# Designs tried in a protein design run: designed miniproteins, single chains, continued (3). Part 40

Each design is a single chain, and the fold is of that chain. pLDDT is the mean over its residues in the fold that is shown.

## One batch from the design tools (miniprotein)

Design m9371
Fold by ESMFold2-Fast:
Structure m9371 (fold): chain A 78 residues (1-78)
Amino acid sequence: SDLEEIEKYIKEMEEIAKEIEKSHPEVAARVREDIEYMKEKLEEMKKKSEKEQTIILTQMGFLYIASRSEVLLAERRA
């Protein structure tokens, strides 16, 4: 389901934030802010129609990619 996909993004981002916290605490903090935003959207999504859920999933997918890109850029500079 669309909800389960967002939950997977949240879990992956939590693991990544933990991995980079020692080397890039500022990036880890921003990833955690994105995680909190995704959690809020997941709660809103539970009350939305299937069409609105798909739109939110698409938006959260872009946020996941952006957050992952920030981590990759930080790691590349290390």
Scores: mean pLDDT 82

Design m9372
Fold by ESMFold2-Fast:
Structure m9372 (fold): chain A 94 residues (1-94)
Amino acid sequence: SSASLRVDAGSSASVLIDAADGDIISVSASGPSGSQVRVRVFDAADPSRLLGLATIAAGQSAQLRLSGPDGRYRVQISHLSGSGSVDVQISLSG
């Protein structure tokens, strides 16, 4: 499965995905040069449980391997720096 998010300057966006233990979440960012986003992955049933964390610049990607129950996960993208919106592509492989 895949999802696309647009994150406005100074804001956050999130998506829910269905995933299994051992799946890899791939996140890529595109946008104005110098922009950075933070990627956080939570168990949707327990939003206090942070399962993955990455910071990526526009033009970069990160991969996060899930280690948790099969089920629903929240992927939250927060704009950290730069001007304008950042487009984020999220994909899942297992």
Scores: mean pLDDT 83

Design m9373
Fold by ESMFold2-Fast:
Structure m9373 (fold): chain A 68 residues (1-68)
Amino acid sequence: GPAREAAELGIYNPVALATAVDLAGKPEAARKAYDALVNQHNVDEAARYIEEAGVAEEALRKVKEILG
């Protein structure tokens, strides 16, 4: 789903994912997703935080925009 796709792009660029989630209005979810990828190496956990925040579709769109 879109949360998983966004989290997988975050493996490539975790700052881009965190920025996308923050711009979607969820700074706490952005921080948690970043920590899950960088410190826990857990894509499923990052995807879960994005999904629970309710911003999966917007985060995926914004991370794609940031990456070009």
Scores: mean pLDDT 90

Design m9374
Fold by ESMFold2-Fast:
Structure m9374 (fold): chain A 86 residues (1-86)
Amino acid sequence: PLSKEELEEAWERFREEIESSPLPEEVREALRLALEGRLEEAEELLEKAKVPPDGWAMVYFAAGEEEKMKKYLEEGKKLQEEYLAK
């Protein structure tokens, strides 16, 4: 599992990447739903749109679901490492 320091570093890199690219519409809509307390609807939207784990982590961060956010950050890192290893 990610330590607090590793999570902050991963989030910092993730934030920098987001800032240099526009967010997908589905992720923006899910963030809005999560901020309104409609997390279940946000999760359904992310699943329907087949959003990558990094988008899920961002939505869970907005919802205050820290443990779920960490899980999806780890999953996204694993997918990125697998992609780079090809």
Scores: mean pLDDT 71

Design m9375
Fold by ESMFold2-Fast:
Structure m9375 (fold): chain A 80 residues (1-80)
Amino acid sequence: SELDELLEEIEKLLEELKRAVEEGDLDKADEILREIQRKLGEAYRLSENDPEKKEKLEEFVRSLEPRMKEIGEKRREVEA
């Protein structure tokens, strides 16, 4: 289904985001983060009547929060 494909894409992007942050490529991390946010919005709309998939989306969002903080903190230090 479209929702299952989106969930797979989000999972792949989360792994790419982790790699970009580890490499210190903050511009690449921001691009990947934007793509994740976009796909999460689409997946939430498609999962309105699917509580199990909503729970999985909430887990994705929760895993994303600490990474967003790290990116923001590192960017502030670099940009001065």
Scores: mean pLDDT 80

Design m9376
Fold by ESMFold2-Fast:
Structure m9376 (fold): chain A 68 residues (1-68)
Amino acid sequence: EEDEELEKIAKKYPVSPEQAERLGVLSPYREEVEKLKEIAKKLNLKPATSAEIMAVRGEIARLGERRR
C-alpha cells in the first residue's frame, strides 16, 4: 500500500538518483525518499525538474504523516 503510493509519485514526478539522494539528506522522510529513488531507477523514469522535486517532497511528507 505505502509502496504503491510511492510508485504513483515516482511516475508523476520522476526523480534521478542524484536528486533523490539530496532529498534524503534534506527531507525528514529519508526512508520514503530512498524507496522513491529505487522505484524511479527500476522504472527508468526521466529526471525531474527542481519544481517537481519540491512537489515530491510534499507528497512524501503526506505519506510520512499517514505512517504516524
Scores: mean pLDDT 60

Design m9377
Fold by ESMFold2-Fast:
Structure m9377 (fold): chain A 96 residues (1-96)
Amino acid sequence: MMEEARASLRAAVEGLAADARAAGAPEALGLLAEAAEAIAAGDFERADRLTAEAAARLPPDLAARVRALGEMLRGLAEAGRVDLVRLAARLLREAA
């Protein structure tokens, strides 16, 4: 269950990285890759920071998607709870 939620969040970030590559924003790719690793490690504060940095380097449509993910990661960091990872995974599926 917990592993599935983290896998879903990581997959969403990897999907954003693929879209960023297609959009010609290679400088965002490293930041999104680090954010995916931070999510896998449960470091949502670092993941939020990395996604915010990536959003600054992306086209407006992709930046908005990354910022929405960042808002979810910020909520997870604030509450520091495993249950919020499941909630974030659900919200990402609904947003897709």
Scores: mean pLDDT 71

Design m9378
Fold by ESMFold2-Fast:
Structure m9378 (fold): chain A 89 residues (1-89)
Amino acid sequence: MPTAADIEAAKTPEEAIALVVEGLRALGVPEDVVARLEAVLREFVATGDAAAGARRITEILDEAALPESVRRAVEFYVALFMNRVRALR
């Protein structure tokens, strides 16, 4: 599965999205939830609005009712992604 170092080394936002999506699938996140999360990540790349992105991610995760350990891992991947995309701007 992708590591924090892999996401931090991503050269483009699209590469970062692909790594996060791979990580979510490796964690066993359902494909419908992965698709919804990917859409928010793509919107963040377009807008740069971290606050709006974080609110949407929280809403999706609350609705998905994932195991707490999986939710925490997803939140960690999203934080790494947002930090990397901000650094690439």
Scores: mean pLDDT 84

Design m9379
Fold by ESMFold2-Fast:
Structure m9379 (fold): chain A 81 residues (1-81)
Amino acid sequence: SDTTLALIGGIKTAALTMPEDVAAALVSRELGLPREVARRLVEIAREHADLSTEELLEVIRREDPEVYEALVRAAERLEAE
């Protein structure tokens, strides 16, 4: 969804511009995710810094389906206002 892609863009920006722990804390707070899930998202984004948002979303879906499901649910919650 457009919201999920926007969230991935934000996660990628945080992961590439902030220290890892700071990025994980920000992602956890902004998306309402457990700290462990946010840390895994930041780690995957850092490992794949050269990928587009669409490519990064596909990597997350493939490498960590549990984190992917948590991200999709966060996007749905945010879309519900």
Scores: mean pLDDT 85

Design m9380
Fold by ESMFold2-Fast:
Structure m9380 (fold): chain A 91 residues (1-91)
Amino acid sequence: MIEEIKEKAKRAIENGDYEAFREALEKLIEEGKKDPEGVIEALGEILEYAKDNKRAVEMVLEALMELLKITENRKNRLRLIGQILRAIGLL
């Protein structure tokens, strides 16, 4: 479930476990094939949680860009672009 993966991502950031964080982001990208809106929202929440951690922000930016590559729906593409611009602004 997206919520469970999101909580694992937040704990990984708190523990400085960037390997676990990367695994959580990869799982979110896979879930995005079934629920793109839910995953975009979860990545936005993770980005807000991670905003003071440049390494975590860079990793979220990579995940947002990977989702954009597989997203064709116009509304979801615009939401992803908004989150990408926000992540770039935090770097």
Scores: mean pLDDT 87

Design m9381
Fold by ESMFold2-Fast:
Structure m9381 (fold): chain A 75 residues (1-75)
Amino acid sequence: MKVAAIAVKNEAEIAEEMVAAALASKPDALLIVDLGSEDKSVEVAKAAAEKAGVPVITAKAKSPEEAEELARKAR
């Protein structure tokens, strides 16, 4: 199983592009790590992955370091 991971914080305008880039590797699932977004970044990213037919896992992290740890554990 291959999991691609993206970290998002207030990136709603580019969330679809970030998801498209992550999905280019054809992962089995996408991990979306929310760094405390106040906008619709997580919702936009989930919608983009769902349209592509890729299962989505969501997690929260308080720092980029925590996001990287979560991505490694999702392997």
Scores: mean pLDDT 74

Design m9382
Fold by ESMFold2-Fast:
Structure m9382 (fold): chain A 104 residues (1-104)
Amino acid sequence: SKEEIIKEIERILEEMLKLVAEHYPEMTESLRKLAEEILELLKDPRVTLEQQKEALEDVKRAKELLKEATKSSGREAAVKYTAAMLILIGTLTQLRLEVERAER
């Protein structure tokens, strides 16, 4: 169901917030705000089940990149962390566009 997918995304975002708080504490507030905006949009009735499933796959990919960033150092860690954040920003942007299209 839509509600089950939202709960799974929320769980993954909470795990990512824990990793960021531990390894990149200065970025915690930015990620929290991004996560809150994503979750708010996912609860919009105009977002379809298929679009929620796409967001879940994106969030899973972002988590794996973030985990790899925490196991890396220097430039490699920075690149993987940045890639994870860009995926989440892309997820937010896509959800916003989907809601805007449904306002027809």
Scores: mean pLDDT 88

Design m9383
Fold by ESMFold2-Fast:
Structure m9383 (fold): chain A 89 residues (1-89)
Amino acid sequence: WPSGEETAAASVAVVAKQAPDAAEAARALAEEILEGLRAGVPAEELAARLAARPGVAAASVEREGDVLVVGAVLDHEGRRLPVAATARL
C-alpha cells in the first residue's frame, strides 16, 4: 500500500498535469490532509474541516481494513480536482 506521502504526491502530480495553475493549491491541500492525519485528528472531523474551507467542493473518508483514505476535491475555476492521502491505522 502506498504511504500517505506517496498517495498525496501522486494526487498532486495528477492535478499538476491536468491543471498546472492549481498545482500549488493541490500541494497545500495535500499537506493539510497529511498534517491532520499525522496529528491524529479523527478522519471524519478532518473531512468536515476540509469540506468547510473555501475552494473545497467536497471531502470524503474511505476505510479499507487497516487503511484509511482521506480525500478532498478542489473547486478550481469550475474544475473538480481530487487530492487524497492514506494512513495505516
Scores: mean pLDDT 79

Design m9384
Fold by ESMFold2-Fast:
Structure m9384 (fold): chain A 100 residues (1-100)
Amino acid sequence: DLEKAIEEAKAKAEELAKYAEGSEKEKEKIEAGLFLELMYWLAGGEQLTDVNFPPVPQWIIDKLSSKPLNDKELTEKIEKLAKELEERFVSIDEIEEKLK
């Protein structure tokens, strides 16, 4: 279920981002990056590695209740959004809208 996967990934990203350091914008970027990484794993069962974001810890991935969706189109969409996030600010809410 895509909606359930999005809700779980968003919640985990927000929880992890509470421990981030830096400016307000840097924290929001970290939250968005974590959300994309979690969604990439949930989309295709693989870690997002071709980006300059800090990797999501394996123990967070291991605690996800949602299983991988095996959605190739979704993985490609997430890869594009991850590259966009490196170039400009993209909010977690904007990412969520684009994934639906």
Scores: mean pLDDT 73

Design m9385
Fold by ESMFold2-Fast:
Structure m9385 (fold): chain A 81 residues (1-81)
Amino acid sequence: SSALERLRALAEEMRTASPAEAARLGAEVIDLLEELVAQGRTELRPEVDALRALLAAFRADPEAHKDLLIQAVELLVQSLE
């Protein structure tokens, strides 16, 4: 789907992104997942909530959380394939 293609592109961009850019891309991932939940993919709600918490932790301490945020997004993209 086009949503999955966009999620994959966002995950790839996050790998080389600055902390500020990674936070922006992470927010875009969350927005796309919220759209999927609104369209009936309610099983994604726990993953969306977990990513929101992880993005907040990343914004507070980017060095401690960057790898965790990127890994969480990559694993989610892989699970949707």
Scores: mean pLDDT 83

Design m9386
Fold by ESMFold2-Fast:
Structure m9386 (fold): chain A 94 residues (1-94)
Amino acid sequence: LEEEIKKLLEEIKKLVEEIIKKEKNPKRAQTLRDFIDAMEKAFEEKNYENLKNILEAMIWYLSSRYSDDPLAQKLIELLKKMKELVDKLIEELK
């Protein structure tokens, strides 16, 4: 599970960079970078509860602000897949 989450995180990071390249609003671009930094930190600290919360917040942010972007829709699906893996990992750590 941890290796699958790590691999998915790298895919998410690449897709976020593609969205940032097209983003004209510097505050939105910074918010996307902040989400990635927060996710990486939570994963490194093995704080999977916090990682889950960050994933849910990012899904909400993308759904509200990037609803018409096909790359953002693909990113939302990857974030949902990561959330499912994180939920499984949390259950295994009990």
Scores: mean pLDDT 85

Design m9387
Fold by ESMFold2-Fast:
Structure m9387 (fold): chain A 84 residues (1-84)
Amino acid sequence: SDIQRARALLQQARAVATDPVTRALLDQAIAYVDQAMATTDPAQQRQLLQQAIAQVQRARAVATDPQTRALLDQAIAYLQRAMA
C-alpha cells in the first residue's frame, strides 16, 4: 500500500539522517503513520496522515543532505497518494 511504502521511506530517511532534530521529526512522522495504519476510521486516518505529512515537511526543511531530502520527497508523494 502507499502508506506502507511511505513508512519504509521514512525509516530509510531516519537511518541516513545525521542530525538529532531531523531524526526526532521523523520519529514523530513514523508514529503518526503507525497510528493511521492501526485505525479503521477513514476520517481519523486522513487526519493522522496530514499530521505525518506536516512532520515530514518540517524534517525536509531542516535536512541538508540530498539523500535524506530525496527520500522525504518520495515519502510525501506516497502519503499524498494514500489520502487521494
Scores: mean pLDDT 88

Design m9388
Fold by ESMFold2-Fast:
Structure m9388 (fold): chain A 98 residues (1-98)
Amino acid sequence: SMVEELHERIEELAKRILEEEDPEKLFRLKKELLEALGELAERGEELSPELRELLAKAGAKVKEAFEELIKDPEKLVKLIEEIYGKEAGEEAKKILEA
């Protein structure tokens, strides 16, 4: 089932986030997780309570990684550009320079 494959992928990505120590890799894993969650949402499928708890923990770790990345805004802008494209990088630069 495509839905079962999406649930397994979301669980795997969340677990990988919890075990990752590199802030840049965490930020890349966040994109993959959000894309998988978006695909699940488009199908009208809901997350299990267990998966929601796992995602809350993963989200907290991603937030800590972002707090580390924001200390070097020039590198963060470049990372956003590499992951989300040039326009996203330009928008991030405007926000961080404000």
Scores: mean pLDDT 81

Design m9389
Fold by ESMFold2-Fast:
Structure m9389 (fold): chain A 99 residues (1-99)
Amino acid sequence: EEELARLDAEIAELEKWVSKVNNPVLYALLAIKYAERYRLTGDPADLAKAESYLQKAKELYEKNPNPVFLAYIRLAEAELRRARGEDVDTSKYRRLLEQ
């Protein structure tokens, strides 16, 4: 419940900014947050939002390719697969963001 409240606050802030700034990192972060929300709620609407935001991040990446954008997209893909019940190690993608 506390984790869900924190997550909802983070999602609201990201949605506020992504409406003003067309940035693939913000969309990838939204995909990650909705995938996390789906793991807590089991609500298929959360999974659908995660998929939608990930697709938007990929579309924006194609217009302005950047290895940092790609790293966030790969992390979002891994978190979404994990939310679907796949055994996915996200640590390698998180390490890419440190370089």
Scores: mean pLDDT 81

Design m9390
Fold by ESMFold2-Fast:
Structure m9390 (fold): chain A 90 residues (1-90)
Amino acid sequence: MTIMVLAKVDGESLAEALREIQTLAEIERVTVLRDGEIKTATTPEEALEMAKEVKVGDIVLIDLKGDRETARKAVEILRSYGHEALVVET
């Protein structure tokens, strides 16, 4: 099952947060939104490279394969790195 996590970049390295999340769950897709620009990564390597280029205020959507508890842990990781984050209920 794919569950979505939304984050607003506002702190520590997103790449480090994504590496930690990858230890808990498979990341199927990462999408970054900035001033009308949309970038999408579908591999772990592309996601980590894209995460190095994010700026404060960028909106990031992370598609995780797993359960709601896994998504909540991902939100806690993102928040521990200073980002605003929430689980998107679908």
Scores: mean pLDDT 80

Design m9391
Fold by ESMFold2-Fast:
Structure m9391 (fold): chain A 89 residues (1-89)
Amino acid sequence: MKEAEAEELREELLASGVSPETAEALRAAVLGDLERLADLPEWQRETIVASAEIWLAQRRGTLSQEELEQRNQALLERLRPLVEEELAA
């Protein structure tokens, strides 16, 4: 079940021109394989995990569109300082 959803996400990302590395990272996050993300900066790891969770919730219909937008907004607010620091470095 989770493996099938993770593979669907990976295939969609690759078809959209996303890099194989990014597609594999999101697939790993969907599977809960956080060790594959351990070498990434904290902000990038958090972004990938949260993005995978939002994608799964949308695909499963467990959240309303408004709730999905709220989760995306909260993620962006949380990550904005970390992204600004990374870009300044």
Scores: mean pLDDT 71

Design m9392
Fold by ESMFold2-Fast:
Structure m9392 (fold): chain A 76 residues (1-76)
Amino acid sequence: SAMERREKLEKLAKEIVERHKKLQEELANNPSTTPQERLQLQQQLSQEALERIKETLGEVTEEIVNEVIEIGRKLV
């Protein structure tokens, strides 16, 4: 149902926002992290987010990714 889809998107957005906050705190607490390592960690987190969307909704589309981003923006 549309309600179940919305609840899944909101849960995914919250999980992704929380993971981003945790990564930012870890990076702030480790100033020795190189720019290359920072990019790699951000890329890994993005890939994990896409995989989590696929597991939860069965598909990764630009529309789904944009919906998750928009919901996430409202949580910050």
Scores: mean pLDDT 83

Design m9393
Fold by ESMFold2-Fast:
Structure m9393 (fold): chain A 88 residues (1-88)
Amino acid sequence: DTAAAARAFRKALDGAIKAAEEGNQVDLDIYLAFAEIVVTEAKKILDPETAARVDELLDKFNEAVRAGDLETARKYGDELVALLEAAG
């Protein structure tokens, strides 16, 4: 259920951004690992084109959040959540 994946990813997204805001590198790494797991499971039921876009958005989200560019991270994360919601 990609809707369940979207909800799980939203929790990972919000947690990662908050950890980055707080400068908590350990929590950031945990939430980014959780996001990776959620996306990996969701991709098993996505078409290849959607799966490729989800991978691209996750990579861009990870880069932005690690760089402290939280506005860009929110944009890519929101697009990824919307894509997972639309796929369900």
Scores: mean pLDDT 85

Design m9394
Fold by ESMFold2-Fast:
Structure m9394 (fold): chain A 85 residues (1-85)
Amino acid sequence: LESLRRALELLERGGPVDEAMRVASETFDGDPELRVLFGEAMEPAAERVRERGLGQLNMTPEEREEFRRLMRETLRRVLERLEAR
């Protein structure tokens, strides 16, 4: 939970998406339920990520900001669901 908050804080401050995703990934690796929640939270953004090829090394600055926004929104939704249970 704290690791996910840390990842969200990094994204909100304009920090590196790679580092934020690494922190989130470490949390998900230990909990299959968190992976399911992340997948569900990502569903609204999944098509956009695929269409734009977001997460690839050759992203434009605009694509990097869009990817950061989508990841920020996704992590926020995961945290809200965890805190509501």
Scores: mean pLDDT 68

Design m9395
Fold by ESMFold2-Fast:
Structure m9395 (fold): chain A 91 residues (1-91)
Amino acid sequence: GSELEKLLEEAKELLEEAKKKGNPLGITSARLTLKAIEEALKGKLSPLDVDITIGVLRIILGVSKLIGDKFGAEVAEKGIEALEKVRELLG
């Protein structure tokens, strides 16, 4: 199936929404998520690379919650969910 391609399109939409809102943490989370999915599609992403990126997104999620950035938190959470699905597809 095209599950990775579907995740890619969802990540592109997430980045465009974050850009439209001008939210820096959301843009960063969406870019990290998109890059990881692009690397997965190229067969260049290891499970360790996914785990590292999820770790970074969890830090951004924590920072977003601390500063009351609801949208930044929502983007980070969606990025984590997308990369957890990528991890399942890798092994």
Scores: mean pLDDT 89

Design m9396
Fold by ESMFold2-Fast:
Structure m9396 (fold): chain A 100 residues (1-100)
Amino acid sequence: MTEEELKEKIIEILNKMIQDLKDAVERGASKDEIIDIIKKYTNEIVELLKKMGKEEFAESLKSITDYFIEQLKKLPEDQIPEAVETIIEYFKNLIEKIKS
């Protein structure tokens, strides 16, 4: 896999996660379902990064996503949509940095 192919795959996974999070919020998904979506996609990206020797990026991403998950666990259900919007904006900004 080339570095450009790696970037394209990460962007694809991030866009899928953003869409699944938007859909989950719209249908009133539980906090646990939101957390599972984040875990699913971020684990996929982390494994891909580790396989490509990007250990430091993988560890950084895992740390940030673990932080988001711990914050979500502490919030009442009615505040989850706003928190998910903040998480989505973080990942949109990450996509733009990867594209640059």
Scores: mean pLDDT 86

Design m9397
Fold by ESMFold2-Fast:
Structure m9397 (fold): chain A 80 residues (1-80)
Amino acid sequence: MSDVLDALAEIYIAIAKLDMERGDEEGAVQSLEKAAELAIQSGNEDAKKRVIDALKEMAEKVSPETRKKLNEIIEKVKKA
């Protein structure tokens, strides 16, 4: 089960990167939020770290409002 959740989290990170290439910040946030939920459910620290790294990378490239939302997701993952 954990391995499947880890794989799904990586897929959603990849979707978020594609959304960013398209300029779809909202879609990218939704995909990373889903990746974060899956990483938390997996209990895998490496999966959580990968999602946090992706969230931080995206936060440098987005609007201040979107950055605030991404930082909230980062804190949620860190506390889980």
Scores: mean pLDDT 84

Design m9398
Fold by ESMFold2-Fast:
Structure m9398 (fold): chain A 68 residues (1-68)
Amino acid sequence: SAAEQARRHVETLLGLLRHYARRGVLSEEGLRTLTALINEYMKQLPEEEREEFRRRLEEILAEARAAL
């Protein structure tokens, strides 16, 4: 299903975002691009799952902003 594929994409992109943020190799443009893509896939998920992924995204964004 579209939701199943979107969930896998969000999981993969969140992992990638966290990895690059922690390595200090993520540019501001890269951060914006990955965040926008994650948000687009999250729109395809049920509301309950979107809330959980939003929380995880915000945690990673806090780490990424500290590295920028």
Scores: mean pLDDT 82

Design m9399
Fold by ESMFold2-Fast:
Order: C-alpha cells, then sequence, then structure tokens
Structure m9399 (fold): chain A 58 residues (1-58)
C-alpha cells in the first residue's frame, strides 16, 4: 500500500491536472483547430489516467 503522504500528493496532483484539463478544454472550444492545445490536452488526459491507476492500487 502507498503511504498516506504519497496518497495525499497523488490526490493533489490529480486535482491540479483536472483543473488544467478544464482550462485547456475551454481553449479548445474557442479554437477547435489548435493542434498545440489538442496535444497538451492528450498529455494531461494521460497524466490523469496514470494518477487514477496509482490511486486505485492504494
Amino acid sequence: MLSPETIERLKKALDYFKKQKEKYEKKLAENPSDETVKRELKAIEKGIKFLEELLKKA
């Protein structure tokens, strides 16, 4: 099992990435053809999935 400190850090990181995802989704809504924003959004989504997988094992 992960330590309580590690779990708290992962939850904080997950919250941060979820906020970034929302911000980038708003940018993409304003400019749907922005390839840079699409690429950043994919990276954020991968980070969220990775963190959620780690938290499920905790």
Scores: mean pLDDT 81

Design m9400
Fold by ESMFold2-Fast:
Structure m9400 (fold): chain A 60 residues (1-60)
Amino acid sequence: MEKVTAKIVAKGENGLLGEADGAEVRVDLETKKALILKDGEIIEGEAVEITEEEVVVEKK
């Protein structure tokens, strides 16, 4: 599946906010579910890797 690497711009207890080439990436840390918000579309994904600086999301 296609992967997106997003830079982490905010961290919370239960979620992460990332940014990748104009897309907003939201990650639920409990479920590892991710939403990629780009050009008015919402694409579902899953966080497969989380580092201090980046999150890798695999698109469904």
Scores: mean pLDDT 81

Design m9401
Fold by ESMFold2-Fast:
Structure m9401 (fold): chain A 55 residues (1-55)
Amino acid sequence: MSRTVRTAERLIRHGIREGTPLDVLRASFEAWAATLPPEEAAAVRAVLDRELARA
């Protein structure tokens, strides 16, 4: 897993623990993913979907 993906996972998990609304987390990380290279964007979106499904 790349450093970018690990950072995304940590920040998403932190947001969930702090009670950030899942819609806000999705919007924030989707906006960030749009600025990344396609491979990194796809990986970040996969992590986002996985972590939000577990929340």
Scores: mean pLDDT 80

Design m9402
Fold by ESMFold2-Fast:
Structure m9402 (fold): chain A 89 residues (1-89)
Amino acid sequence: SEILEKAKKAIEEKAIPMVERSSDGVLEVAAATFEAVNKSNPLTLEDLKNGEIVSTVLGFIAKSVVEKGKTEEAIKEGIEEALKYIESL
């Protein structure tokens, strides 16, 4: 899937570096914002085509890191949740 390949590239090139450089407070705000937006206006396949891939994967990773701590395992779990969500669309 082209969308899945774009998501994997976005994770490696943008999402992981952003998470690693972000403070706990910034990640908490990112996670809360992602949950609020996704609850009121759930992301669609069309949103991903229109450039929401980076924000989507960042939201899942931030949520995992906020819940479990900033560890390699929490980052991997967030990535897995993001990819599973994208595949479900």
Scores: mean pLDDT 76

Design m9403
Fold by ESMFold2-Fast:
Structure m9403 (fold): chain A 89 residues (1-89)
Amino acid sequence: MVEKTVELEAGERKFVKLTDNIGVELELDPERGELTITVYDVKTGEKKSVTVPVRPGATVTIELGDYKVTATVSGSPERVTVTLKVEKL
């Protein structure tokens, strides 16, 4: 299991490499109050995206291949903290 915490400010976009096989892109849209989470399989180029409202304690799970990525969101649309956890299924 790998866990990383990242902070984003309004309008910011960040890429986080969680493992050699899994990366995550985070994009904060402050006008909509939404966070877009895109999980990438670095070897195949396969990706899945989900957009969630920025609410404290919001949790989203994305399964891609043999991996499960859980994102937990805290903060506000102006500044969010996202905890990313990757598990192998």
Scores: mean pLDDT 81

Design m9404
Fold by ESMFold2-Fast:
Structure m9404 (fold): chain A 85 residues (1-85)
Amino acid sequence: MNVWEALSEEQKEALVNLVLERVGGRHSRSLVEAVLKYALDNVDRDGKPTLTDEEVEALAAGLPVLLDAPPFSDEDVARIREILG
């Protein structure tokens, strides 16, 4: 089961909105959603529905690079963990 597909619509919405806030309107909602799906599908190896703390940190480090966005703060990383957990 892919992590993105296992998320509720509320969790997906929260993640997309967090990333959209960080990219400052540079990218469309559709592009942000596609990048999140791609990133989470690559992390979800072996069919596990839950991310480790290390995988959440890797996602938070990778997303700003992929989207040409400022680095996420510790508060943003904590919000990602809350949304995914």
Scores: mean pLDDT 73

